# Designed miniproteins, single chains, continued (5): the designs that were tried, part 80

Each design is a single chain, and the fold is of that chain. pLDDT is the mean over its residues in the fold that is shown.

## One batch from the design tools (miniprotein)

Design m18964
Fold by ESMFold2-Fast:
Formats: sequence, structure tokens, C-alpha cells
Structure m18964 (fold): chain A 80 residues (1-80)
Amino acid sequence: EAEELNARAEARRAEFEEETAAALAYLSTLPPEEAARLAEEAARRARGLAEKARAAGATVLAELFEEAARRFAALAEEFK
């Protein structure tokens, strides 16, 4: 399971990164207060998913979610 998730995550790394970038771009079009709130929620959700992936041994998937969480958290701070 974890190995399959890691292989799939690696194969789709570029797509995952593009989806994260698109989400960040979309949030940047919203009013600052709404962008900050939604970005904080996205960061929290991504951190939770990263923690679950890491616990399951899906290290590559965990790293992708950790990167997404970091980017969303940075965006939230920018709009505060």
C-alpha cells in the first residue's frame, strides 16, 4: 500500500505541484481576509494528510503534502 502510494505520488509529482500552484493562484484572487482564512484551512488539512501519509510509510506523498502545507501557510501569513 505505502509503496504503491509512493510510486503513484512520484509519477504524479508534477501534476500535484501544478494543482498546488493553481490553488495558491486562485486563493490570491480572493479578498485578503478570505484568502488568509482558506489558506490556513488548506495548510491545516495538508499537514493532517502529510502526518497520515508518513504514519502509513508513504514518505513521498507525505513530503508532497508537507510542501503544500508550507506554501499555504506562507500565503496565509502574507495576507495577514
Scores: mean pLDDT 81

Design m18965
Fold by ESMFold2-Fast:
Structure m18965 (fold): chain A 77 residues (1-77)
Amino acid sequence: MLKEALEYAEKAIEALKEGDVEKALKYAREAADAAAKAGDKESVELLSKAIRALREGDVEKALEYLEEAKKRLEEAL
């Protein structure tokens, strides 16, 4: 579960760096679902903030929250 959340968070970051906001949003949602199933509420909150930033078109904040979620997930593994 946490490893899957990390893999999706990494894919979301990669998609966002490529300019694919729709793909980043899809992967961020998958990461949030995986983190929720693992019981990691802190990562879910960070990923939810990233999803909101993506919907608002704030790519910089979305990337920041995705990178923070990635670090949190790496520390939890």
Scores: mean pLDDT 85

Design m18966
Fold by ESMFold2-Fast:
Structure m18966 (fold): chain A 55 residues (1-55)
Amino acid sequence: SHSDILKELILKTGLTLDELQSLSDEELIKLLMEEVGASKKEAEEIVRKLKSLLN
């Protein structure tokens, strides 16, 4: 699930949810792919969902 992947990213990076939300879409996609091993498509979906929480 997207929530589980996001939780793993938080645990691996030490960044808070607020700090992750402050990053650009491109930076978040890169972190998700590099730290969690998410595919680009999955990373894009997670970023879209995360950014929707700010609005």
Scores: mean pLDDT 79

Design m18967
Fold by ESMFold2-Fast:
Structure m18967 (fold): chain A 81 residues (1-81)
Amino acid sequence: EEIEEIEEFIKKLEEKIKELDEEIAKLKEEIKRLEELLKKGDTSLKPELEELKKELQELEGIKALLEGVKAVLEKRLEKLR
């Protein structure tokens, strides 16, 4: 049953990583859009751009942690065989 529990937890991590990938992709698109507007002279968007960049960094950090946990669990699952 420990194998099943680990497999289920890995599946949940994969789902969360996928959700984060979708959020990261949306944030990257919004950042690009704001950078283009800022380059065209709308300097009022600079604070919003900085906030979105901070959110992107935080989400990328969370994703890296989840991927790390998944890797540890996959190694454990392989040893249980």
Scores: mean pLDDT 83

Design m18968
Fold by ESMFold2-Fast:
Structure m18968 (fold): chain A 65 residues (1-65)
Amino acid sequence: QLSLADVAKAFSEHFKLPEEETLKRLEAYQKDYGGLTVEKAEDLSHWLGVPVKDTKKLLEQLLGE
């Protein structure tokens, strides 16, 4: 099971974002909108201020079986 910390690390490395701040933003998103899914990629990309296409690909890689 992938943790939010693992997702935050992947996003911070790919988009060159601060890892701790990215984690806090992901925790806030999950609290307000529920769990992370590939279908939420567009909303999550706007929440983090990162490109939708790259966000979708990362979520597919991280959350895919």
Scores: mean pLDDT 79

Design m18969
Fold by ESMFold2-Fast:
Structure m18969 (fold): chain A 61 residues (1-61)
Amino acid sequence: LSKAQRDALMAVLLEAAARGVPDEVLREAAERTIPLAEGKSPEEVRRLTEETIRELVAAAE
């Protein structure tokens, strides 16, 4: 990942952690998002990370 892509990913993870999303979900979201980040803009990485967290949280509820 570029620095800008990592910063975008980290910002989403920190925002989700502040909302009470468990560390396990954040870790899984990062592991799913990183391979898919190739060729994506930082904003696309942000959206992908947000969607992945949303899917994982929905599955846990």
Scores: mean pLDDT 81

Design m18970
Fold by ESMFold2-Fast:
Structure m18970 (fold): chain A 66 residues (1-66)
Amino acid sequence: SAEKEKLIKEAEELYEQARKHIEEGNIDEALKLAGKAVLLYNQAGKSDLGREKWKELAELIRKKLE
C-alpha cells in the first residue's frame, strides 16, 4: 500500500532525526521523535521493526551517558 510506504518513510526520517539528537546530547527531543517513529511503524504494520529501532536508540543513549 502506498499509504503504508509513506508511513514507513516518515518513520525512517523521524528515526534518523532521533539519532542525530542523541549524537548532539538532546536526549529528551530524541525520545519524543523516537516515540513518533514507533507509532508510525506500528500504523504501517511494522511493529516488530519499530521495537528493534527503539532498542537500537536505547543502546545509543546508554553509550552516550557513559
Scores: mean pLDDT 87

Design m18971
Fold by ESMFold2-Fast:
Structure m18971 (fold): chain A 63 residues (1-63)
Amino acid sequence: SEREELERALRNLERAAESDDPVIVKLAIKEAEEVKKRAEELGDEELVRRAEQIIRDAKSRLA
């Protein structure tokens, strides 16, 4: 299902956001923002919250 695909994507993005490579972290932010939009379209608040957390954590690593 699309939800299972988004859950798998978020799991992979959580790993990418932990990278020491800022290029990988920036790409993870961009992909997490797309996953957030798709989760919002599904009305899945939990997936939206998880995507927002990944974005926040990734941005803090770039600071």
Scores: mean pLDDT 85

Design m18972
Fold by ESMFold2-Fast:
Structure m18972 (fold): chain A 72 residues (1-72)
Amino acid sequence: EEKEKLLKEAKEIFEKIRENSGTDPEVAVEVAELGKKLGDIIRELLPEEYRRLTAEDGSGPSLKTIEELAKK
């Protein structure tokens, strides 16, 4: 399934972000790039849901967002 593939990719990206959430400035740039990719994936899966969650939380897509999408 297209949705299943995108959710798996989003989870992998989020895991990489978490592993690299240190204080290294070079790693911070990579984390920002990964965050953008994650946002694009979630927006493509459920554009209305992503917009609502991002507006409410103000932090953008999170692991909780991905987990909720995977449950549905």
Scores: mean pLDDT 62

Design m18973
Fold by ESMFold2-Fast:
Structure m18973 (fold): chain A 91 residues (1-91)
Amino acid sequence: MKEELKEKLKKLIEELHKLGKLTPEDLENYVRALIYLGSTKDEILDFFVELGATAVMIAKDVLERYEKGEVSPLTEEELKKFIEELEKKIK
């Protein structure tokens, strides 16, 4: 379910953030994943506030590019691959 995937992604992102392993690309893909999962702009920004000022800046940039049609949400296949890549980094 989309809500279970949101919770799983949040936990993976928080763990990688704690380990210092989050890249700007991971943050961009996380925004794109949250858009696919039906998160609002406000919900996305609220999640990114917990990750710090740089993460909020990345989220705002990705959301602006999405509104301009320059960035697409992740597909279901891309979301599955992204989760697998995050899980591999935690190892």
Scores: mean pLDDT 84

Design m18974
Fold by ESMFold2-Fast:
Structure m18974 (fold): chain A 79 residues (1-79)
Amino acid sequence: DRRAVATALRGLARGAREMSPEQLEAAVEETVASLEAHGVSPELLELLRRTGREAVELVRAGRREEAARLLLEAAEELE
């Protein structure tokens, strides 16, 4: 479900502004596991993993607004 992944990406974008890199990494992992358990396609789960990992690295670099924008842009592409 593209809408479920878009909603998750928007949630992670809010997290990117507030969370530590470790908290955001855990949030990405928990979100992927939850969506996988609900039958979201492997292609959409891989998109979420890749985008989430890139956002975590941006947060580690102190680039929180870029991380949030990356996640929001990915969410918009799914809609």
Scores: mean pLDDT 87

Design m18975
Fold by ESMFold2-Fast:
Structure m18975 (fold): chain A 82 residues (1-82)
Amino acid sequence: MIEIPEVLSEEQKELLRKLEEALKNKDIEKAKELIKELISLVETDEQLEALKETLQQILESSNLSGEEKLELVKAFIEKLTE
């Protein structure tokens, strides 16, 4: 079980739970959309850092291939740089 940081909003916490479910089902397209939504809800630098750490933990604990993990990281970077 991934520890969800309390600094994140209730909406971000709900999206993280949905992300864990999508990754468990290997739904990479859904996971990419959820990551983009999570980033769009970031209001503070503290939330951004907490989100980065949580996403790293989720990806490390997932049974995803390196290619699938790369797609998720790419979605994160693309949304962050908009």
Scores: mean pLDDT 79

Design m18976
Fold by ESMFold2-Fast:
Structure m18976 (fold): chain A 114 residues (1-114)
Amino acid sequence: MVEDAKKLEEKGKEAYEEKDYELAAVYYIGAAKLYYEAKEYDKAIEAAEKAIEAAEKAKNKELIAEGYTLLGKALFEQGKYEEAIKAYEKALELNPNNEEAKKNLEEAKKKLAE
């Protein structure tokens, strides 16, 4: 699975270099998801940040929001709850109806209050 994540990250880099920023964002989101499932949270964070950068250049709000949701999830798993909250708040600013980001934001706030 980490090998599959690396292949998606390579494809994302190629698409980014070709200035296909929307395709780059899609591949980096895919890589971030696979790194997250593999519990490679540092790599998931890096891939999510690359996805956000590509999605911002593509001006695709939905992909930016998905990137921030993945960033928040990986930060949460590392115990970086304050940073996870900021990522989820950014995702919700772009997509207020994202139920996953809303639930994850409340969980991160609960962790800080415990």
Scores: mean pLDDT 89

Design m18977
Fold by ESMFold2-Fast:
Structure m18977 (fold): chain A 96 residues (1-96)
Amino acid sequence: MSELAKRFKELAEKYRKEGNDEKALFWEAVSALAEGNYEEAIKLAQEFIEKYPDSPLVPAAYYILSRAYEKLGQKEKAEEWKKKADEVDKILNETR
């Protein structure tokens, strides 16, 4: 959605200016997904998981991967990432 994509891009730019590279990278991935740039969304989400593996946003990054793969017609990969997102989110909610 164009309005949501614009807001996510503005949020990413704000965090980048503040030196919050973790949140900036996350919202850049969300913005790419919202714009329909699915391959870029996958790239940014994978980079986020690799750089910030202990981030509470990791389950959300897995959902970005799942949705992007779904949109590209890669249903098996989409389901695998969704299951990982659900498992990690459940663990994080149980340990809070």
Scores: mean pLDDT 82

Design m18978
Fold by ESMFold2-Fast:
Structure m18978 (fold): chain A 81 residues (1-81)
Amino acid sequence: DLLKKLVELGKRLYELLKKAEELGDEELVKKIEELLKEASRRLEEAGEIEDEEERKKALEELVKELEKRLKELEEELEKKL
């Protein structure tokens, strides 16, 4: 379930990036790229956690943060349309 949510969030970020690039919004593109980089780093960090319960907690926190920030970026894109 967490893995499925992370995959879905990644697909949404990729589609958002494509739309921002098509609009020529360099600032929004950079924000999305920074979020992708941060998400990648946090996934790597969570993967280093040996305790399954702590790893799950780290992944759940990542999902919540990504959902929040993705929504903010989606709203920012909507304002530019």
Scores: mean pLDDT 82

Design m18979
Fold by ESMFold2-Fast:
Structure m18979 (fold): chain A 69 residues (1-69)
Amino acid sequence: MDKEVLELEVEGAMHVIAGHIAKKLGKTEEAIEHYRKAAEKLREAYKLSGDEALKRAAEVLEEEVKKLE
């Protein structure tokens, strides 16, 4: 598997961290945006790799967005 999948996973992870920090600071709208971007990147990585763990991670982030809305 190539650098494309790894780059998407890294970008997704960075957005998860940023979303977590935003949530802890009470910046709900920023947290929602970061979690949405993270889920999008992880879904793209899943589409290329077939890695079910990435799909599950994206689903968890989508549920976090629903809780914050």
Scores: mean pLDDT 84

Design m18980
Fold by ESMFold2-Fast:
Formats: C-alpha cells, sequence, structure tokens
Structure m18980 (fold): chain A 62 residues (1-62)
C-alpha cells in the first residue's frame, strides 16, 4: 500500500540521518577503519532501499 511505503521511506530517511551523525562523530574520535567501513555499508544499504521504495511508490501512484 502506497501510504505504508511512504512511511517506510520516511523511517529510512531518519535512519540515514542518524547513521550520518554517528559516522561524523566516529571520524572525530578516530575510530578504527573497520568500524567506519561497517557504518558506511549500512548507510549505503539504507540509501539503496530508499531508491527502491521511491521507484516502487512512483510505479504504484499511476
Amino acid sequence: KIEQLKKQYEELWEKLKKLSEQLKKLIEENAPVDVLSELVDQSTKVAQEMVRLDRQIKELER
């Protein structure tokens, strides 16, 4: 249902913002590269899912 997909998109957007803030803090704290890489991978997956949901919403909009 389109409303549920839009809600999921908003949730992913908030998650992406939180991950970006965490990444910035970890960079300032000189966190290990493995930790930074894992957070970047999570952010990439969230962004990819958002792109998929946006496409799906547009397809269902008719």
Scores: mean pLDDT 81

Design m18981
Fold by ESMFold2-Fast:
Structure m18981 (fold): chain A 61 residues (1-61)
Amino acid sequence: SALEEAREIADKLADIAVASKLSPKQVETLMEEFARYAREKLGLSEEEVEELIREFRKKVA
């Protein structure tokens, strides 16, 4: 499903952010870009995008 695909992408991006030691500002930019992609390209609902962003934040914290 699109949501499962989005979760896989989010997990990979979180791993890259942690491994690359991205700053909080860089993480916020990456998160905003991913949220835009999930809405516009994957067609996810606002609720699904908010859940993905919440999980992404937990993984990079």
Scores: mean pLDDT 83

Design m18982
Fold by ESMFold2-Fast:
Structure m18982 (fold): chain A 56 residues (1-56)
Amino acid sequence: MEEKKKKIEEREEEAKKLGEEARKLSEINPEEALKLSEEAIELYNEAAEEKKRLEA
């Protein structure tokens, strides 16, 4: 359980970090921010799907 939870959390953290960086970067470089945002969404969706299975 812990190993699977850690993997999900790591992915979620990476997605969150990318999303936050994208939001910060959107004021400076919107093009790069969009790219990071898309990557964050993809990682977040993957983590969310695995998390949903673990939670319910």
Scores: mean pLDDT 76

Design m18983
Fold by ESMFold2-Fast:
Structure m18983 (fold): chain A 77 residues (1-77)
Amino acid sequence: MKEIESVEELLEAVLSATETQKFKIKDLNVVLLAVPELVKAGIAVKFTDLNIEFVPKELKGVLEVNLKTKEATFTPL
């Protein structure tokens, strides 16, 4: 499982993915800071622990984040 340490690393990993990817997030602030760029790129961001979702106008993929485990799963469409 790839460990994500920066916003740039998260964006690169998600935007280049052609298959389902699973990540471990070192700092949850990385995900929060990446949300605007992910949504702009067509990625829905779901915080499964908080029941909070950010949805783009055109859906190209989904990033599901668990804040308790610090794990994220990206599924491209």
Scores: mean pLDDT 81

Design m18984
Fold by ESMFold2-Fast:
Structure m18984 (fold): chain A 55 residues (1-55)
Amino acid sequence: MVKELEEEIKELERKLRELLERGDFAGAFAVADQIMQKQKELNKLVDRPDPPGYG
């Protein structure tokens, strides 16, 4: 589960980079939000606090 979430986050990070490189800031923002949501799930599994500004 943790490894799968890390893989999904890396895929989203790659997507985010492509969107930023082509100037799609709206799409990049949406993908960044998805990354943060998955990071929250990962943090929950490894007993880390959520990032500031989320919950």
Scores: mean pLDDT 76

Design m18985
Fold by ESMFold2-Fast:
Structure m18985 (fold): chain A 68 residues (1-68)
Amino acid sequence: GAAEELEAAGAFLESNPDFEVERVGEDTLRATNKGSVTSLIGAALRLIGDFPLLEVSIEGDTIIVRAK
């Protein structure tokens, strides 16, 4: 379900040292990018493709992931 996808998305983001990942709510993750804009967009597109039960958005240098 969406909860399992959120945990998997968190693990995916945490596997890349370019991202600082934090849980900011029950159903929400923030991943702040320390790398390039290309790395940010690439990770966000991967999340959109791999996790259909999650909403993915970008705010500045941060990917916001929410369970639907």
Scores: mean pLDDT 83

Design m18986
Fold by ESMFold2-Fast:
Structure m18986 (fold): chain A 81 residues (1-81)
Amino acid sequence: SELEELVKKAIEAAKAGDAEKAAEYAAKVAELMGEDPEIAGRAVRNLVEQGHVDAAVAFVRGVAEGGLEAGERAAVRAVLA
């Protein structure tokens, strides 16, 4: 599916440290979920730039599962370990 492909690309970009590409794909994931793409893109860019790669991955997966709120909760849990 388009959602699965975009999630995969966002995660691959985040793991590669490509904050801009990770943000671009995360924004598209949010758009497909009916969420604000600018908020999602900014969040992922900031997380990747700060080295919180696991949190960025958790955010993208969370957004794909339950929207921005789910993404935010998943990212916070990942940062807190």
Scores: mean pLDDT 89

Design m18987
Fold by ESMFold2-Fast:
Structure m18987 (fold): chain A 61 residues (1-61)
Amino acid sequence: MEELLKEAGKLSKELAELGEEEKAREIDNQALRAYLLGDEKALKEVVEKGKELLEEAKRKQ
C-alpha cells in the first residue's frame, strides 16, 4: 500500500504541474482516504484513475 500511495502522490503532482489542480486534489484526497481505510483495491483504482487523467492532460499539451 505504501508504494501505491506514493504512486498516487506522484500522479497528483504531475497533474498539478500540467494545470489540472482540481483533478490533482481529487486524486490526493481519494488516495489518502483509501490508504487510511486500508483499502488496497480502492487505492489501486485511484492510481488507475490518476493515470487516465494524466494521459488526458498530456494529450491536451
Scores: mean pLDDT 83

Design m18988
Fold by ESMFold2-Fast:
Structure m18988 (fold): chain A 68 residues (1-68)
Amino acid sequence: MLATEEQLEEAFALYAPLLSPEQREELRRIVERYKEAVRAGDEEAALEHERQMLAVLGAAWRARRAAS
């Protein structure tokens, strides 16, 4: 199931404090690409961008855990 634009903005806001400035910029670009894919009706591209968002969030979470 694809996330809505509202859900993505909410998730971005929640996770932004856990991310480096570079990771926030990367995630913002992926979110914008996801929104474009959804608007274009490109479900395959939207799913790929969703996977990229999860990869960035997962990497940030793991890095934070390792740094503790």
Scores: mean pLDDT 74

Design m18989
Fold by ESMFold2-Fast:
Structure m18989 (fold): chain A 72 residues (1-72)
Amino acid sequence: MSLEEILKKVREALDLARQGKFDEARKLLNEVAEKSPDPEVRVAARTGAEAPDQERLIAIAEGLIKLIESKL
């Protein structure tokens, strides 16, 4: 999966999290952690998927978007 495709999935996860669809957002971040070609993006996505609450997941997803944008 390309970084552009990974960015799209992280944006989808952030949107789901903002809608209160926390479990669906976590599933997308787990997919990013498994399929990203970049190891730094994989680690950040795993941390987001394991976040204890919605607020922390949103913050991590926002940071992950900025990280991926810096690599494109």
Scores: mean pLDDT 84

Design m18990
Fold by ESMFold2-Fast:
Structure m18990 (fold): chain A 82 residues (1-82)
Amino acid sequence: MDKEKMAKQAAETALSYIDAGEKTGAYVTGFRMTARVARSSGEEELAKAAQEAAEAFDQSREKGLEKMKEVRAIAEKILAEV
């Protein structure tokens, strides 16, 4: 399977769940799903950032939003490179 297509899918999944979270106020499930897809795609940096974001949102919204910026930056970087 094309590694470039898998990386793109993981990044698009991350940005889709960030968009859904911004519209609904619910982030944790989306970041857990993003981490799973990213791991399956070999995108370890994105998977780690998404897991940390989910854990941060379980502690506080402010910490979660800060970690969300890292997830967005990694996802946008992947999309710029594929």
Scores: mean pLDDT 83

Design m18991
Fold by ESMFold2-Fast:
Structure m18991 (fold): chain A 83 residues (1-83)
Amino acid sequence: SDELTKEGIKLAKQGKYEEAAELFKKAAEQGNVDALTHLGLVYSKLGKYEEAIEWLRKALELDPENESARLALAVVLSIKRGK
């Protein structure tokens, strides 16, 4: 789970957002809440704002006090309204 998230972050830094999303999805399926936040951010980079919002809301359902997920959700909602 942690290894999948770290590898996903490396891929995302390389602009490989689809490959990063697959690894974050696998990490999230293993219970990694941080991976749900990374999924939301990567889907936002891919222009998939509805999917991004869904993953970020799921992160907040599992960890309501997750500051990273709250900030990411606010940013994605702002981008979606501006487009």
Scores: mean pLDDT 84

Design m18992
Fold by ESMFold2-Fast:
Structure m18992 (fold): chain A 91 residues (1-91)
Amino acid sequence: GLEEYLARQREVAPEIAKVVEDALKRIESLPGADPDTIRLAKRAVEAAREGFADSALLTLAVGNVIAKRKGQTEEAEILDEAAARVSELLA
């Protein structure tokens, strides 16, 4: 139920926040990193830190689609890897 879902999110929240924060750092280290992609990654970090793993995951997925459409291959791969890891932690 909803209570079990929220309890699981709280349990894995620190690791999810770390995954998303590491992804942001990797993107910020790229030469010419797109400000829109950085902004979305920062929003995902904020959601993850607040314990909203599902919102963080959705934001990472949206960022990945936008990065792919802009031809930002490295940014897209970083966001995709982070989204996959967050999904794995929630399973």
Scores: mean pLDDT 85

Design m18993
Fold by ESMFold2-Fast:
Structure m18993 (fold): chain A 66 residues (1-66)
Amino acid sequence: SKREEILKLIGEILDIIGDIIELEKKLEKAEKEGKEEEVEKLKKEIEELEKKLKELKKKLDELEKE
């Protein structure tokens, strides 16, 4: 059902938000330690997760409009 799809998307969105928060904590630590290559890698991983989050939020919005 549409409700089950919405709840599944919300769960996926929350999981990605949790992953982003964890990576942001790792990024702050890497920046403080001067690990430039690790900082670049973490920024790219966060950017990819933020793009995925945006796509999932768009899908959620489209389902709620129907």
Scores: mean pLDDT 85

Design m18994
Fold by ESMFold2-Fast:
Structure m18994 (fold): chain A 63 residues (1-63)
Amino acid sequence: AQEYLDKGEELRAAGKYEEAIEYYKKAIELDPDYKEAWRNLGLALLALGRDGEAVKYFELAAK
């Protein structure tokens, strides 16, 4: 889980938001309780202008 989160963070920092989303989803598949991955997925979606989806993932991160 952590390895995919770290890769997603690197990709997001590089502006590769679509690729970052793929790695955050992989982190969540391995550990659905990984709230940091849910929050980072939301941030990547905001960067792409997908605000409605981002809000849903932020709500999941807050649980």
Scores: mean pLDDT 79

Design m18995
Fold by ESMFold2-Fast:
Structure m18995 (fold): chain A 76 residues (1-76)
Amino acid sequence: MLEELAEKYLKQGEEYEKKKDYRTAASEYIKAAMLYESLNDYQKAAEAYRKAGEAYEKMGNFGLAKLLYRKADELE
């Protein structure tokens, strides 16, 4: 189910973040966020977009982090 797939991507993002693979973590978080958004679960989508933003911030990509934080804020 799409919800289970979104949960899988969110967990994979967390796993890669723990390994400090922030690029892959951000990609997995964005996939989770897009699936939650398609399910109209805007709260979980916003959470996943924030986690992606945090990953880009850790990579030094503050511009993309800011865009993801704004996307998350717009969904709440």
Scores: mean pLDDT 87

Design m18996
Fold by ESMFold2-Fast:
Structure m18996 (fold): chain A 73 residues (1-73)
Amino acid sequence: SKEELKKELLKLIGEILKIIGDIIELEKKLEKAKKEGKEEEVKEIEKEIEELEKKLEELRKKIDKLDEELKKL
């Protein structure tokens, strides 16, 4: 139903907002690590950010599919 699709959409939006918050915190840690010359920590944080950005892309694709389904109702 349209209501079920809207509930799923809101859930996905909540997950996206949480991941964005996590990325912002990691970007702050990355800036600090770069200023301190901690090359190994920089690489590890950059990898974590990349993995979270991949999760955001997958969630975005799910939202696009749900939006397309909602428009057909």
Scores: mean pLDDT 85

Design m18997
Fold by ESMFold2-Fast:
Structure m18997 (fold): chain A 82 residues (1-82)
Amino acid sequence: SLAEEARKRAEEAERLAEEAKAGTAEQQYDAMNQLNELAGELFEKGMQASEEDAKVLLEATERLLEAARELREAYQKQVEQA
């Protein structure tokens, strides 16, 4: 289902984000962009979906945006320390 696919993709993206936090500034920047792109995609799909699916996609979008913000902070700290 759309909700199951979104949940799986969000879970994989959150895993990427955690790995990137321990990585290079480039990895953090790339992961942040990937999470923002996925969040935008899930939000757009949610607006076209049933109310039940839309709720799942919106929650996934919010989690991805939070993870992207954390990656942005990690990236900024690495750039400042370089």
Scores: mean pLDDT 86

Design m18998
Fold by ESMFold2-Fast:
Structure m18998 (fold): chain A 80 residues (1-80)
Amino acid sequence: SLVDELREVGEELKKAIENDQPLSAETVERLARVFESLDPETQRLLGLKLDEAFRLKRQGKKSEAVKVLDEMIEEVEKRI
């Protein structure tokens, strides 16, 4: 389901941030498929949350970045 795919992709994003690992091509493709399945307002929310999470990661704020991803998953899931 779209909800299960969102949750799994979200966990892979969190692991990549926590472990300073690059995103796999598979994870990027799965994220793109989730994004394309969402309505425009939810796409905008997901994009803004991803931008914020990766901004925090670039500043070395991994715990805050992971928290933003958790909030993203929760808010997007409510809209599916």
Scores: mean pLDDT 88

Design m18999
Fold by ESMFold2-Fast:
Structure m18999 (fold): chain A 56 residues (1-56)
Amino acid sequence: SSSQRQAEQLRQQIQDVQQATQEQMKQSSPEEGEKIKKVGDLKIQELQQQAQEVLS
């Protein structure tokens, strides 16, 4: 179904955001890394909520 496909795309986006956030944190200062983590976590939360909505 289109909903299942959209959920799969959102899961891939979550994976991509996790990877990008981790790489960016490793290249940043500790203080900047904390801010990057918070932004990444928020984005992942939004994508997870969207995936739940698509499947419901």
Scores: mean pLDDT 84

Design m19000
Fold by ESMFold2-Fast:
Structure m19000 (fold): chain A 63 residues (1-63)
Amino acid sequence: SVSDFYASLVEDIKQLEERKTKLMNELEEKKDLSPTVKEGILKDIAEQTALIKSYEELAKSLE
């Protein structure tokens, strides 16, 4: 059960990192983004970064 939960956390972290990478790539590729859209993407990246860190800390605690 704990190993299954750990595996689920690792998969969730991977998916969050993939989403974050896509947002970062969009921010770099699209130079004509409005300030509002750019701020929205930056906020999403920050929120996903915080969530990844929380999940990584939780996964580490299960070792």
Scores: mean pLDDT 84

Design m19001
Fold by ESMFold2-Fast:
Structure m19001 (fold): chain A 96 residues (1-96)
Amino acid sequence: GRTVKAKGKIKSIKITDDYVELTIELDDEEAASQLRVGDLVRVKAKDAETGEEIVLGGFITSVEGKTVTIRLPAENAELAKKLKVGDEVEITAVHP
């Protein structure tokens, strides 16, 4: 498998009863070009209020230019509520 690391910013957050969906705009188009639908992803962010590290795990559902959409299990909803649009994140994607 191939590992891709990239930095970006949260563009949108959608929390539902069944899943969490994060849309992230990556800083680097070359890193975005290496991502694939189905890649396993770790998203690392910081809680703006506490400075504590937030780590979320999911998979890529779409890649459009520098914009990547990641779906996470519903259990991540409470952690996702600590995130804000515009927050800086680091992603690590692994091909299965």
Scores: mean pLDDT 83

